# Ledger of designs, part 62: designed miniproteins, single chains

Each design is a single chain, and the fold is of that chain. pLDDT is the mean over its residues in the fold that is shown.

## One batch from the design tools (miniprotein)

Design m2260
Fold by ESMFold2-Fast:
Structure m2260 (fold): chain A 112 residues (1-112)
Amino acid sequence: MEKAEEGGRLGREGALRGGGDEGALRAGEGGARGGLIAAKKGKGSGAAAGGVGGISAATGAEVSIRGGLGGEKAAEAAALGIYSMGVGGGRGGEGGAEGGYEAGLLGAEGGL
């Protein structure tokens, strides 16, 4: 469950190593992909949070001078999904956390 936090950190580091634009684009791509994975694998509020976070990360990375913000937003959405309640909460939360981690990892890889 520390995956979301680790994903955000890796996304920030990847953006910095990528020299701005490239890191930002890769962090955004990771965020969007992570959101898609969260939506596909999870359900309920966790999947929704992961999906929205991924989309927000992609958009943010495209306009942010610090591309790591995209990965961080995806990780925040995934972490929120972990605490989701009600029908599908647990499954959705796990999907969100996994999506956030994947987003951060892809952002870090793109920064290299």
Scores: mean pLDDT 43

Design m2261
Fold by ESMFold2-Fast:
Structure m2261 (fold): chain A 99 residues (1-99)
Amino acid sequence: TLEELKKQIFALADELAAATSVEEFAALSKKIIALLEEMVRIAPEEKVDEATLRRQVIKLALDAAVAEMKSLTPEELKAAAKKLAEILKYEVEEMVKEL
């Protein structure tokens, strides 16, 4: 089920890379955070602390990105969204490896 959640997050990350507005990016980020919370919920008991830390790091990065995007031009926002989607996929892959 961790692999299934990872696949769902990767699909949302691809949508995030295609986002053209702060509102769209924020809505997708919220969905991704909810799936990360589900990953923590199904994590083995001995790995819950690691899962929680990984989820918090990703959430902080996404929240910071949404705040920063409000000051970006449309071109800068598109570039930032694409880069953040790549970082998100990397962080989620690492999280799954640790669980």
Scores: mean pLDDT 81

Design m2262
Fold by ESMFold2-Fast:
Structure m2262 (fold): chain A 99 residues (1-99)
Amino acid sequence: VVERLRALSPEERARLDDLGARYFIEASKESKNLEEVRKKAIELMEKDGYSREDAELALAAFDLSIKEITAAMEAVAQYGASDREKRREAFDKLLEERL
């Protein structure tokens, strides 16, 4: 799935991320359990006419964006804002560990 997302244009990936985020936010109003929220988001997307494959791809795009933000925050915490090269290396490693 990650390889499919990386093959998309930045615009296509942003569109899927925004779509996934919107449905995830709606589903999160009813539960704080991440697995239940994910299932509910897929159900809501299917009701709106999206295929399960498209719903899963959109949620995967959003999940990858959250993992990237988390890895970036951890890299900044470890190496600070001034150490760009070390922060980039830490980001790549932390992201790979989360995939």
Scores: mean pLDDT 76

Design m2264
Fold by ESMFold2-Fast:
Structure m2264 (fold): chain A 55 residues (1-55)
Amino acid sequence: AYTEEELQHYIDIVRDVIEEFGNTEEVLKALEEGLKTSDLSPEQKEEILAVARAS
C-alpha cells in the first residue's frame, strides 16, 4: 500500500494526465490496467478512479 503522501502525489499526477489528455474511455482503461498491477489497497484504487472520473 502507498503512504498518504505517495497516494496524494499519484493522484496529482493522474489529475495532470487527465488535464493534458482528457477524461476519455481510453485513458480510464489504461489507468484501470495500471492499478491492477499496483500494490494499492482497494480503497486507494477507488479514490484514484473517482478523481479521474470526476475530472
Scores: mean pLDDT 75

Design m2265
Fold by ESMFold2-Fast:
Structure m2265 (fold): chain A 118 residues (1-118)
Amino acid sequence: KDELKRSAKTYKTKDLQELFLLMAGQLALNQKDYDAAIEAYEVAIELDPESVLGWYNLGKAYFEKGDYEKAIEAYEKALELNPNSRRTKEIYENLAKAYEKLGDLEKAKEYRELARKA
């Protein structure tokens, strides 16, 4: 985390720092290195705790790792920060998938209906 955080802080703007960390996390996800992806997204959130994209991508990394409860927590945080973001539909779809993995089919159905309306 420390070396990744220091690398990110060499970028002058928060937007560039976030872009670097989101790219690092996505590269790690593509390589199925879920722990490295989680670390990159956790650093992004530490630098910008109001990043909807940071929380959304952290949720995706937890989902791919199979930590569905942690994925739900991260997705819910993204919705708290901006319930009307352009990511809201994708967040509802991913919440539905996470609840389905946990066997909560009723919650999965509710979130799929919310995604259709978004």
Scores: mean pLDDT 85

Design m2266
Fold by ESMFold2-Fast:
Parts: sequence; structure tokens; C-alpha cells
Structure m2266 (fold): chain A 71 residues (1-71)
Amino acid sequence: SPEKLKEEADKLVEEARKAVQAGDYDRAIELFQKAIELYKKALEESTDPEEKAELQRRIDVLKAAIDALKA
């Protein structure tokens, strides 16, 4: 379900944030990439335009976070 995918992605984002705080940027990037894939699946399964917009916004934020960690 989209809710389950979103919940799992949210947990990965929290783990990624903890990895960033620990200085483990490679792990953080992997976790953010995994979260993006789950949000994309939730986006594909969602029928609510407002939910789709929120999921896309989250994906964009995580892509920016990955780019910043790679710089």
C-alpha cells in the first residue's frame, strides 16, 4: 500500500539523518537513495493529487541532500 511504502521510506530518511550526524556519508547516501525508490513507488500507487505533490516534494528534497553530501 502507498501508506506502508511511505512509512518505510520515512524510517530510512530518519536512519540516513542519523548516519549524516555520525559522519557516515556513504551510508546516508545509500539510505536516501533507498527512501527515494520507496517514495517513487508510493507516488505511482497514489491517486490523491495532494499526496502525489507531497511525495514529489520529498523526493526532490532527498535528491538535493544527496547532491550536497557528494559535493
Scores: mean pLDDT 87

Design m2267
Fold by ESMFold2-Fast:
Structure m2267 (fold): chain A 69 residues (1-69)
Amino acid sequence: TEALIEEAKKLYSEGVKALKAGDKEKAKKYFTQSFKLAKEAADKGSPEGKFLADEAKAQLESLGVKVEE
């Protein structure tokens, strides 16, 4: 839904800001939360949710986090 996508985008943005500030642990938390919400939207048929989930997953994998969901 739109609300899931909006919250996922907000969390993704916070993750990017945390990375730029050098806070990798905070970035991991935000990207993980963004991925979960974007994945839920994608599972409901949202192309934007799928796109955002793929972006959050890429960020997490670049930080050494195994993504499973």
Scores: mean pLDDT 82

Design m2268
Fold by ESMFold2-Fast:
Formats: C-alpha cells, sequence, structure tokens
Structure m2268 (fold): chain A 65 residues (1-65)
C-alpha cells in the first residue's frame, strides 16, 4: 500500500473538515460582511479541492478564520 495515497486521503479529509467548519462559522455569523467573506473562502477552498490542491484548500480555510 502506498503511503503517499494514505497521506493524500488524510489531507482530503482535513480539507473537507476545514471547509465544513468555515460553513458553520458563516452560518453562525450575524455580520453580513463576515458571512460573505467566509462563504467566499468556502467557495475558493471547494474549488481547490476539486482541482486536487488539498493543501491550498486547508490554507485558504485557515486564513479565513
Amino acid sequence: MKEEELEREVKLALARMQVAVLRLEARRSEDPEERERLLEAVREAERLIEAGDYEGAIETAKEAM
């Protein structure tokens, strides 16, 4: 079994978790500007996941929080 595949799966899971946290933060935000900022970060992180850039998605989510 390739260790690189397991590491990739872990990074994907972490990226998905970070996006889920951002989505929850956006939902809890009472500030419309903050909510839009968080939702933009969610959309960008989701695009990075679709492109296979899991590290970029994680960094985008962390920077938004």
Scores: mean pLDDT 81

Design m2269
Fold by ESMFold2-Fast:
Order: sequence, then structure tokens, then C-alpha cells
Structure m2269 (fold): chain A 59 residues (1-59)
Amino acid sequence: GELEELGRRALELGRERGDSGLITVGGEALKASKLDLSEEERERAIRGVEAALRAQGVL
């Protein structure tokens, strides 16, 4: 799903750039994507990953 895709992107980008913040955000998003989250919890997680990616100029 979207959260899993964003999490993988953030994790890969974090590893490539050596950005521990992106690695952490990506890892947490991938972990969350495996949980049966409510719609609101999923939306919050997606927004968090998107904000991190935007801060890096990738989104």
C-alpha cells in the first residue's frame, strides 16, 4: 500500500544519503504498514513520511 511504498522510499533514500532520520522514519512506516491501523492512524503515518521526504526536497 501507499504507506509501505513511502516507507521503503524513505528507508532507501536514508541509506543512500546516510540520513539516520529518514532511515528511522522509513523503518517506522514499514512497521506501521504491517499493522491493522485505523484510517486516521494510517493517514497520520503517511503524512509523517511525506513531510520527511518533502524536507529532503524529494516530494
Scores: mean pLDDT 81

Design m2270
Fold by ESMFold2-Fast:
Structure m2270 (fold): chain A 80 residues (1-80)
Amino acid sequence: AEKIAKEVGEELKELADKVKNEKVAEKLKALGDAIEQAETVEGIINGLEQALEEFKKDKEVPEEVIKKIEELLEKVKKEL
């Protein structure tokens, strides 16, 4: 769990550095920090699913960000 949490959190922070919208970038960095603190694979999945629901409702979030979170969620689900 810790290794996957770290990897996913780092990928989210790298994604934040590539986004031009500062508010979206800040949300991605906060999500990355929260995911890095997850103690279980289920915790990582729940965090990503909740973030994905919120980001899909936010018109300012680029589709590329949504797609990347979906890819990370699929990757983490394979660890179950």
Scores: mean pLDDT 80

Design m2271
Fold by ESMFold2-Fast:
Structure m2271 (fold): chain A 84 residues (1-84)
Amino acid sequence: MEERIAELEERLAADPNNAGVWAALGKLYLDLGQYEKAVEYFEKAIKLDPNNPYAWEILAEAYEKLGQTEKAESYRKKADELRA
């Protein structure tokens, strides 16, 4: 797992505006149970590319894991709007 995080961090060093890589790092932290870190990385992803529906969808999953159901629903709806 650390090897994948290091790989993605290197990709961010090469292109720090790659919202997809920020979202991928957030997903890895989500899978590790580090939900607060996952939220930080997902928030970076949506700051860089607010039109990326996957970043909003994964952010919704992170908030769901934190028990923040209302926030999760809000962000999931945002992802759906961007996919339409």
Scores: mean pLDDT 78

Design m2272
Fold by ESMFold2-Fast:
Structure m2272 (fold): chain A 104 residues (1-104)
Amino acid sequence: SLELEIDRGVIEVAFAVARVLAKKNPQAAREFLLDQIAKLTGLSREEVERLVNMSDEEFEQKAKELGLPEEVIKALRALRDGKIDEAITHLEKAYLKQLEERYK
Protein backbone atom coordinates (compact mmCIF):
# COMPACT_ATOMS: atom_id res chain seq x y z
CA SER A 1 0.00 0.00 0.00
CA LEU A 2 2.83 2.44 0.81
CA GLU A 3 4.55 1.72 -2.54
CA LEU A 4 1.24 2.31 -4.37
CA GLU A 5 0.74 5.62 -2.50
CA ILE A 6 4.30 6.77 -3.34
CA ASP A 7 3.92 5.85 -7.05
CA ARG A 8 0.53 7.59 -7.15
CA GLY A 9 2.10 10.71 -5.62
CA VAL A 10 4.92 10.71 -8.19
CA ILE A 11 2.38 10.55 -11.05
CA GLU A 12 0.23 13.31 -9.52
CA VAL A 13 3.28 15.59 -9.05
CA ALA A 14 4.52 14.93 -12.62
CA PHE A 15 1.14 15.89 -14.10
CA ALA A 16 0.83 18.93 -11.81
CA VAL A 17 4.19 20.11 -13.24
CA ALA A 18 2.84 19.38 -16.75
CA ARG A 19 -0.16 21.68 -16.05
CA VAL A 20 2.21 24.53 -15.10
CA LEU A 21 4.25 23.83 -18.26
CA ALA A 22 1.06 23.93 -20.38
CA LYS A 23 0.34 27.48 -19.12
CA LYS A 24 3.91 28.75 -19.76
CA ASN A 25 4.93 26.71 -22.84
CA PRO A 26 2.01 24.83 -24.49
CA GLN A 27 4.22 23.35 -27.24
CA ALA A 28 6.65 21.79 -24.71
CA ALA A 29 3.66 20.43 -22.74
CA ARG A 30 2.24 18.91 -25.97
CA GLU A 31 5.60 17.23 -26.74
CA PHE A 32 5.76 15.87 -23.16
CA LEU A 33 2.23 14.40 -23.47
CA LEU A 34 3.01 12.74 -26.82
CA ASP A 35 6.12 11.13 -25.27
CA GLN A 36 4.05 9.91 -22.27
CA ILE A 37 1.36 8.44 -24.55
CA ALA A 38 4.06 6.56 -26.51
CA LYS A 39 5.52 5.16 -23.25
CA LEU A 40 2.10 4.17 -21.85
CA THR A 41 0.84 2.50 -25.06
CA GLY A 42 4.09 1.01 -26.41
CA LEU A 43 3.57 2.90 -29.68
CA SER A 44 6.46 4.78 -31.27
CA ARG A 45 6.54 8.57 -30.87
CA GLU A 46 6.10 8.77 -34.66
CA GLU A 47 2.93 6.61 -34.53
CA VAL A 48 1.48 8.85 -31.77
CA GLU A 49 2.22 11.96 -33.89
CA ARG A 50 0.41 10.32 -36.85
CA LEU A 51 -2.64 9.65 -34.63
CA VAL A 52 -2.79 13.35 -33.68
CA ASN A 53 -2.42 14.54 -37.31
CA MET A 54 -4.77 12.18 -39.21
CA SER A 55 -8.45 12.93 -40.02
CA ASP A 56 -11.12 12.48 -37.32
CA GLU A 57 -12.55 9.44 -39.15
CA GLU A 58 -9.13 7.77 -39.57
CA PHE A 59 -8.23 8.54 -35.93
CA GLU A 60 -11.42 6.96 -34.49
CA GLN A 61 -10.96 3.85 -36.67
CA LYS A 62 -7.23 3.47 -35.85
CA ALA A 63 -7.73 4.04 -32.09
CA LYS A 64 -10.37 1.27 -32.08
CA GLU A 65 -8.15 -1.09 -34.13
CA LEU A 66 -5.20 -0.51 -31.74
CA GLY A 67 -7.40 -1.19 -28.69
CA LEU A 68 -6.17 1.96 -26.93
CA PRO A 69 -7.37 2.55 -23.33
CA GLU A 70 -10.41 4.87 -23.10
CA GLU A 71 -8.53 7.61 -21.19
CA VAL A 72 -5.69 7.54 -23.78
CA ILE A 73 -8.24 7.98 -26.59
CA LYS A 74 -9.76 10.93 -24.67
CA ALA A 75 -6.28 12.44 -24.18
CA LEU A 76 -5.54 12.12 -27.93
CA ARG A 77 -8.92 13.70 -28.80
CA ALA A 78 -8.11 16.61 -26.47
CA LEU A 79 -4.66 17.05 -28.10
CA ARG A 80 -6.24 16.98 -31.58
CA ASP A 81 -8.55 19.81 -30.41
CA GLY A 82 -5.63 21.81 -28.91
CA LYS A 83 -7.02 21.28 -25.37
CA ILE A 84 -3.77 20.55 -23.56
CA ASP A 85 -5.19 20.81 -20.00
CA GLU A 86 -7.92 18.24 -20.84
CA ALA A 87 -5.28 15.96 -22.40
CA ILE A 88 -3.21 16.16 -19.17
CA THR A 89 -6.26 15.24 -17.07
CA HIS A 90 -7.12 12.19 -19.22
CA LEU A 91 -3.52 10.95 -19.47
CA GLU A 92 -3.05 11.26 -15.68
CA LYS A 93 -6.19 9.09 -15.26
CA ALA A 94 -4.75 6.54 -17.73
CA TYR A 95 -1.49 6.30 -15.75
CA LEU A 96 -3.34 6.00 -12.42
CA LYS A 97 -5.57 3.20 -13.78
CA GLN A 98 -2.50 1.31 -15.07
CA LEU A 99 -0.83 1.75 -11.65
CA GLU A 100 -3.91 0.41 -9.79
CA GLU A 101 -4.06 -2.62 -12.12
CA ARG A 102 -0.35 -3.33 -11.39
CA TYR A 103 -1.00 -3.39 -7.61
CA LYS A 104 -3.98 -5.78 -7.76
Scores: mean pLDDT 84

Design m2273
Fold by ESMFold2-Fast:
Structure m2273 (fold): chain A 59 residues (1-59)
Amino acid sequence: SVILENLKHDFKLSDEEIEELVEMVKKGASKEEIAEYLQKKKGLSKKNALNAAEAVLTA
């Protein structure tokens, strides 16, 4: 997915972190849950994490 590849480059996510995000979406995770994961794993601000979570959910 172009969106997932862009997220990997923009936020410096590993392939393992991308796989975790995809599994969270498949399990019905909320935007807030995905954003919390990104904040914990990458130290993203809440605003950047919510923007990234929105992109993952629309991928």
Scores: mean pLDDT 79

Design m2274
Fold by ESMFold2-Fast:
Structure m2274 (fold): chain A 55 residues (1-55)
Amino acid sequence: SSMEERRRRLREELARYIADKLDEIAKQFAQMYLPQLQQRGAQQGIAELQKTLAE
């Protein structure tokens, strides 16, 4: 039915949107944790997290 076809198209579009946004979500999450890692003195973890934000 046309309704079932519309639902499938919406799911496909949502999946692509999520994929496109996944990188931004990952960067936002990394940015959220950076201050906490700095307070803990986790210099190696900070360097790895900064790489994630740069990519």
Scores: mean pLDDT 72

Design m2275
Fold by ESMFold2-Fast:
Order: structure tokens, then C-alpha cells, then sequence
Structure m2275 (fold): chain A 55 residues (1-55)
């Protein structure tokens, strides 16, 4: 979907995989989810849901 495509594009720019983001320690993961959310116009919860689908 367009949502997953937007998240994947940001991950590619950051040099990260969905699995790597989900494996980050909670405070670091939260910061990365917030960053992706800002860049995509999605909430951190929506970003995390998209990452789980991409993983």
C-alpha cells in the first residue's frame, strides 16, 4: 500500500530495515518512529504497524 511504500522509502534513506527498527531499544525506537512519522505524516503507532507488516 502507499503507507508501506512511504515508510519503506524513509527506511531506505536512513539505511535501516523494518526488522532493525523494531529491534532497537525502546527510547531509540520511539525517536526513530517519531522521525518516520514526521517525514511520512503518520502517527508513531501507524508507523510501527507498517513496520510490522514490512518485517
Amino acid sequence: SSTEEKVRAVLDRLGLTAEQVLALPPPVRRSVLDLIGTLTGMSPAEVERALRRLA
Scores: mean pLDDT 84

Design m2276
Fold by ESMFold2-Fast:
Structure m2276 (fold): chain A 82 residues (1-82)
Amino acid sequence: SMEDFIEKLKELLSEIAEAIQNEDFKGALKKAEELLELVKSDPRASQSLIETVEELIEAIRKKDKKKALEKLKELVLELANL
């Protein structure tokens, strides 16, 4: 269901946020890649949502904590509009 999809997204976002806050960029990257596969597999996910997750992954790969947290906030707001 849409509710189950959003709940799983929120759980992954929470885990990614915790990893980034702890500067565990390897753990954050693994969880962000899981998030990307989840959103790409669901036909309800917008192209904008997919692009924001890809930008989050790029920020994590660069170890840019500020940018990664900014992209997480954008994802939370996009999920509120689903």
Scores: mean pLDDT 83

Design m2277
Fold by ESMFold2-Fast:
Structure m2277 (fold): chain A 81 residues (1-81)
Amino acid sequence: SLDAARAAARAGLPALFREMIRLVSENPEDRETLARSLVEAARAAYRAGDITPEEMKELADIAHKLGLDEVADELRQIAEE
């Protein structure tokens, strides 16, 4: 859910990593919505200063290693803002 993704972002990088692992295990029907929520939560945390550009790049690398290429690309784009 959006609330879960936002809570993960506020808890920092380790919580966002846990939500990425959950996303890999999610039903295909909900996966796109959860992925979008995760990206927006990460964007909000980055703009609020709760995560650094370096941490965002680490999160993108983890997403890529998990096969979440679209999420990884969006997170890298946020880190360059």
Scores: mean pLDDT 69

Design m2278
Fold by ESMFold2-Fast:
Structure m2278 (fold): chain A 75 residues (1-75)
Amino acid sequence: KLEEAEKALKEGNYEEAIKLADQVPDDPRALRLKAVAYVKLGNLDEAIEYFKKAREVATPAERRALDEAIEQLKA
């Protein structure tokens, strides 16, 4: 459940947050949550891929912020 995944992320249970977000596949909020959790775990390649997936379903304004996040992780 997405609310449980967000709670796990806030509490620092990043792997549990990813597992819970997997219960809501293809939800743009779940994709972004997984990307943030992967950043916290140091899995930057996975984080970049999930930010890219979130970008595909984001509004044009949100895509700018996601593109900036992706660029920061690649630098």
Scores: mean pLDDT 78

Design m2279
Fold by ESMFold2-Fast:
Structure m2279 (fold): chain A 83 residues (1-83)
Amino acid sequence: GAEAEALLAEARAALAAAQAALAAGDAEGALEAARRALEAARKALKVAPKELVPEAIGLAIAAFGLMLEAALLRPELRPKLFE
């Protein structure tokens, strides 16, 4: 449905922003963008038809992975992983 596709597009855009921030050494910006990607992917998963569920799960996993990388670069960001 249109809602799920819009949320997946939001998740992809936020994931790309997180990757760009991480490549630039901006761990805090990467964490915030990855968190937005994870939130969009989780929302997509709630409304996704069966065909889009694997993409939503994949984006959520990728986003959480970037959050972990950001927290490894800056340990003070670790509390934000679980919120």
Scores: mean pLDDT 82

Design m2280
Fold by ESMFold2-Fast:
Structure m2280 (fold): chain A 54 residues (1-54)
Amino acid sequence: SALAHYNLGNVYFSLGNYFEAIVAYSEALKIDPGDADIKANLQAAYARYEESLK
C-alpha cells in the first residue's frame, strides 16, 4: 500500500503532474510516516509545484 502510493507519486512526478504527486506521496506517508525517502520526494514535489505557479 505505501509502496503502491509511492510508486504512483513517482510516476506523476516524472510526468510533471506535481499536484497529483503530492497527493500520492502524502497517502504513502500516512501509511509509513517514518519513511525519509517519501518525505524527501514529497518536499521535492511541493517545490516543483510552487515553481509551476510562478
Scores: mean pLDDT 85

Design m2281
Fold by ESMFold2-Fast:
Structure m2281 (fold): chain A 79 residues (1-79)
Amino acid sequence: SSAIKEAVEHLEKAAEALKKGMGEATKHMNEAIRHASEAGRGLSALAAVRYGEAVLHLLKGDVDKAVEELRRGAEAIAA
């Protein structure tokens, strides 16, 4: 599905952007949630939960785990 592919691509961009800070990552995350919503199947909720978990890791100072969480979210949506 084109919508699933676009959601996955934006989650991957959010993961890379997270290293530069929350603002750019949030922009890509909003696009991922929007495309996941178009795909249906509860994927917008899944994308939002994965971003929340990534933010919690970032607040603990663990950027690597935050990036891993977003990439695992992209993998789960692509499946």
Scores: mean pLDDT 73

Design m2282
Fold by ESMFold2-Fast:
Structure m2282 (fold): chain A 59 residues (1-59)
Amino acid sequence: EKFIERLKKAIEVLNKEIEKLKQAISDDPSKQDFYNRVIENLKKSIEDLKKRIEEAKKK
């Protein structure tokens, strides 16, 4: 359970980072392409963490 809690906190941190990057795009659209690629990579990391949580809950 502590392991799952740690993964959930990691997902929260990554989601907050995505929101910061979305705000940064709003503030400086010239970096939109770069920040969108970073956001996409962060979303992939979140999906990987979600899969790890699912597997940890199974056994």
Scores: mean pLDDT 81

Design m2283
Fold by ESMFold2-Fast:
Structure m2283 (fold): chain A 86 residues (1-86)
Amino acid sequence: MENLKKGIEYLKQGKYDEAIKYFEKAIKDDPNNPLAWTALSVAYYLKGDKEKAHEYAVKAVKIAKEQNIPVSELIDFAKELREKAK
């Protein structure tokens, strides 16, 4: 969770490239964490890379479904990240 939190801090500052690096580290630490994939998707969306944003969002949803994590949790998390990154 530490790398995910650092990524969110950079995202709030508009430092999308730094945020992406920390979200990639969070995924390397736990590739089955759908919140880390959701955060990476949001960072790419805000950077203007909609294609990568979509790819990572799809991966996050697949992982969440496999682990019985509600997709609504990912949607709420993505909304919060987008609002905080303004």
Scores: mean pLDDT 86

Design m2285
Fold by ESMFold2-Fast:
Structure m2285 (fold): chain A 83 residues (1-83)
Amino acid sequence: AAPPRVLADKDEVKVGEKVIVYATGSAGPLRVEVLKDGKLIASAESAGPVLRLEFTAKEAGEYTVRATSADGQTAEKKIKVKE
């Protein structure tokens, strides 16, 4: 199967702003995790091939959005958060 795809509405945001993440795969389930410095900030799961997740960037720094498909394949996208 193909790896999942992950997109964000913004690549760079300010502290306090919302980021919308979309993940797509060839099949469900899908899982999305938002990580900063190894800490889990937000996560969501979908039974289907499409997942939408919103989170608020509370701290400045680089956030990693990781999508994982049912077959264990992953895709990542980085979001930069400024003060």
Scores: mean pLDDT 84

Design m2286
Fold by ESMFold2-Fast:
Structure m2286 (fold): chain A 101 residues (1-101)
Amino acid sequence: SDEEIEELKRRAIEVLRRAAELLASSPNPRLQEFAERIEEIRERIEKETDVKKIIRLLDEAIEELEELLSANPDLPPDVRAELLALLQELARIRRELQALA
């Protein structure tokens, strides 16, 4: 339903906002660059009404977070754990949106 899609979209925006905040708070300029990319995807999701396009944008965000985690093995354990939890939540939201598409 449109209401369920809007709720899942809001949850995705919240998750991406949290991920960008975590990364932007780092003194590491590479993590700040990832924060900017995640924020750009979040802004694109906010403006998108097509559920299939929202799913593709979530796939882009998931790929960015997976690349970040792979490229930065020296991330603080607490930051890594929170990013992994956010990644799992994005994957769940993506699956729920796919069922509605």
Scores: mean pLDDT 88

Design m2287
Fold by ESMFold2-Fast:
Formats: C-alpha cells, sequence, structure tokens
Structure m2287 (fold): chain A 75 residues (1-75)
C-alpha cells in the first residue's frame, strides 16, 4: 500500500473518531513518505501530532510536531 492511500485511510479514521486506527495509518504513511518525499512525511507527522493532541497526549503531540518541523527545515 502506497503512502498516499495510507494517509487517506488515516484521515478517514480521524473523521470517524477512530484515533487508534488514525495513528496506525499515519505512522505507516509517514514511514513510506520519509523515503520518497520528506515534505509529505512532515505533513503526516503534523497530522499525527494533532491526533495525539486531540487525545490529550500532549507530550507525544509535541514530539511529532518536532519531527515534522525538523523534516521541513531539512527540505
Amino acid sequence: MKGEELYKKGLEAVKNGDYDKAIEYFEQAAKEFEKVDPLKAARVYYDLALVYWQRGEKEKAEEYFKKADELIKKA
């Protein structure tokens, strides 16, 4: 499964309030994109951070915001 399809499934899971599935799909999508498109990977890490923030896991959200920012700065 390509990163775009995984990312799409993650977004659908967010819409359905299924944050566990969203996290799973976003983690897989980010790994796929890191090898091909770091800016797309950064986008996915940003969305992953927002999911953790929405769940009240602010420390994990901060970690993923930092990962997204680091990828953007390297591009």
Scores: mean pLDDT 83

Design m2288
Fold by ESMFold2-Fast:
Structure m2288 (fold): chain A 74 residues (1-74)
Amino acid sequence: MKVELVYRLGKYYYKQGKYDEAIKSFELAAELAKPTDPKLAAESYRLMGDAAEKQGDTVTAEKYRKKADELEKE
């Protein structure tokens, strides 16, 4: 429930173009989701990658997308 609220807050900031706030919210959502919901954690990292790319930070975007891929592969 709290993880879902933080994830929704991240999506809200992303929609508003507040990419720094979106990344921070998705990072918290990913950390909270990792032990119980790796798919939500992976999705959070993908959205962090998208937000970083919107800011022109392709290196950080690639790192976040790689973390998402690692969480999707068992």
Scores: mean pLDDT 82

Design m2289
Fold by ESMFold2-Fast:
Structure m2289 (fold): chain A 66 residues (1-66)
Amino acid sequence: SLKELLEEALRALREGRVEEARELLEKAMTQATDPNVIRSIQEALKGLEEGDLVVAEVALTEALKA
């Protein structure tokens, strides 16, 4: 499910598995239909691209709350 992918991505991110977190977020994007969830996943991916793991974790947590 989308929630399971996002939870796995958050766990991977917290464990320093950045590439796995990115792949899980890309998969989550293919399943997301809510514009707020899509925006949060995009912000998380941007955080990972910029090396800002704090921004990535905050955005991913927001995606999980929507």
Scores: mean pLDDT 86

Design m2290
Fold by ESMFold2-Fast:
Structure m2290 (fold): chain A 88 residues (1-88)
Amino acid sequence: MVNAKSEEEKELLEIEGKLQELLKELYELLSSEEEKEKLLELAKKMEETLKKLKEAIKKGDEKEKEEEKKKIEELKKELEKLIEELKK
């Protein structure tokens, strides 16, 4: 039997993998150093948000967990939008 915390940790791993995949795809589409620098700043924000989400899961802080998941979803949409624009 898997507890809720273990399921949340599995979900976090899947989110991390998807975000890393999107960042890699976006990095390969970028040609300018300036755009790549902006991507590195975005990647740093994602790492901070994932760290906070992991800490919230460990603490069982449901409110913090929801806030950080919302930020991750927003970052994911931002990355997908940038990839879409670059592929045009």
Scores: mean pLDDT 75

Design m2291
Fold by ESMFold2-Fast:
Parts: C-alpha cells; structure tokens; sequence
Structure m2291 (fold): chain A 80 residues (1-80)
C-alpha cells in the first residue's frame, strides 16, 4: 500500500539521518552532508506518499521530524 511504502521510506530516511549524525561527530563533514541530503530525499518521498494516502497528520509529523533531524546534523557538524 502507499502507507507501507511511505513507512519504509521513512525508516530508510531515519537510518540515513542517524548515519549523518555519526559521520558529523567523526569529522566527516562532506559524508554527513550527503547522508543528510539522502535522508531529506527519503523523508520527502514518504511525506508525498502519506499526502497521496490522505494521511496529512502523519505527513506533517514526518516533516517536523525532518526539520529536527536536519538541525541535529547541522549542530553535530558545527561541533566537529
């Protein structure tokens, strides 16, 4: 279903953000940026599919999480 596809993309994006934060903490700034971009892309696809499925609340939730995860990566880069 669209929701199952969206949740898989969300899971993949979440893993990419976790890897981006780890890369940033290890001083791998360019790797962290690339992983964050991939995470943002996966979350964007998940948001689109949830909107197509009529699940606006879940789409907004994922959008807010993307903003928070991006901030975490940016702060980790700044600290490295």
Amino acid sequence: SLREQAEELYREGKELYEKAIEAAKNGKVEEAKKLMEEGNRKFGEAIRLYLEAGDTDRALEIHREALEKSKEVEEAIKKS
Scores: mean pLDDT 88

Design m2292
Fold by ESMFold2-Fast:
Structure m2292 (fold): chain A 78 residues (1-78)
Amino acid sequence: VDEAEVKDALALLYMGIGNIDMEKGDYEGAVESYEKAAELATSPEVKAIAYRNMADAYEKLGQTEKAEELRKKAEEIA
C-alpha cells in the first residue's frame, strides 16, 4: 500500500478512538486523538473531519474560540 493510504487509515483509527472518548465524556482525550488524526491525514476530507471533531471537543471543554478557529480551518481545507 502507499504511504498516504497507510497514514489515512491510521488517521481514521485515531478518529474512532476520539469518537469513543467523546461518548465517554473524555473531551481532553478526544482532542488528543483527533489531533493525531489531523497530523496523520493526507486526505483533505479526512483532515477536515478531524478538525471539525476536534472543534466539537474543544467546545465541550468551553474553549469556544479554539473551536471556531478549527471549524474555519476545516472549511478552508475542504
Scores: mean pLDDT 85

Design m2293
Fold by ESMFold2-Fast:
Structure m2293 (fold): chain A 78 residues (1-78)
Amino acid sequence: MLEELEKRGKELEEELKRLVSKLPDEERRKILELLAKKMKEIAEEASKIEDEEKRRELLLKGAIEAAEEGIRKARELL
């Protein structure tokens, strides 16, 4: 499962980069700031988990959700 989540995360990151590169600088910055905020919140929640595997799974799932939201917003702006 973790390996599949890592692969999905990489695929979404590449798609997000491709979409965001076509946006104006202002809109690109807004999406990146949103992602940074979401990742900070996910990291804070993950810090409460003592199980390393569960913590890593939460971080990967959160990163995937953040990337999917970023992609959605980028597509709305195109």
Scores: mean pLDDT 81

Design m2294
Fold by ESMFold2-Fast:
Structure m2294 (fold): chain A 59 residues (1-59)
Amino acid sequence: GPGNLAAAGAAAHAAAGDAAGAREMSKPQIETSSLAAEEGAKQGDAVKAGQAAAREGGA
């Protein structure tokens, strides 16, 4: 279901972030910029989830 897909997506993003750390040891360049954008998207998703939880808690 949607929850399972969301969890899988979050795990994939976390794994990508981990790989980014290893790459950063070598020489960050354009890859660092693209990975930062990916992390930004993940953070935005977390903010939306937090807002939804706050709305439910506020009701």
Scores: mean pLDDT 57

Design m2295
Fold by ESMFold2-Fast:
Structure m2295 (fold): chain A 85 residues (1-85)
Amino acid sequence: ALQTLRVEHTSNTKLSKEEAEEAEKLLPGQDIPVPAPDGSLIPARVVAAEVTEDRVVLTVESATALAADVTVETDDGTVTVTVVA
């Protein structure tokens, strides 16, 4: 069984409404790297996306189980990974 994760990125870079709508359509079905508690990146598949001007929320499925939630600060904002179920 795959683990479902919620990935939330709060960005310092604002998107237009049109760019946000385009990103929301393009993200589902893509494989993305997700940060793990040990600092490694794990592959996960995007199954749903919500994109606004400064916030991206992805629902992803991963074959690699995470033991804990992860928060990473980047130059372009904060990424939070939460285990859903």
Scores: mean pLDDT 78

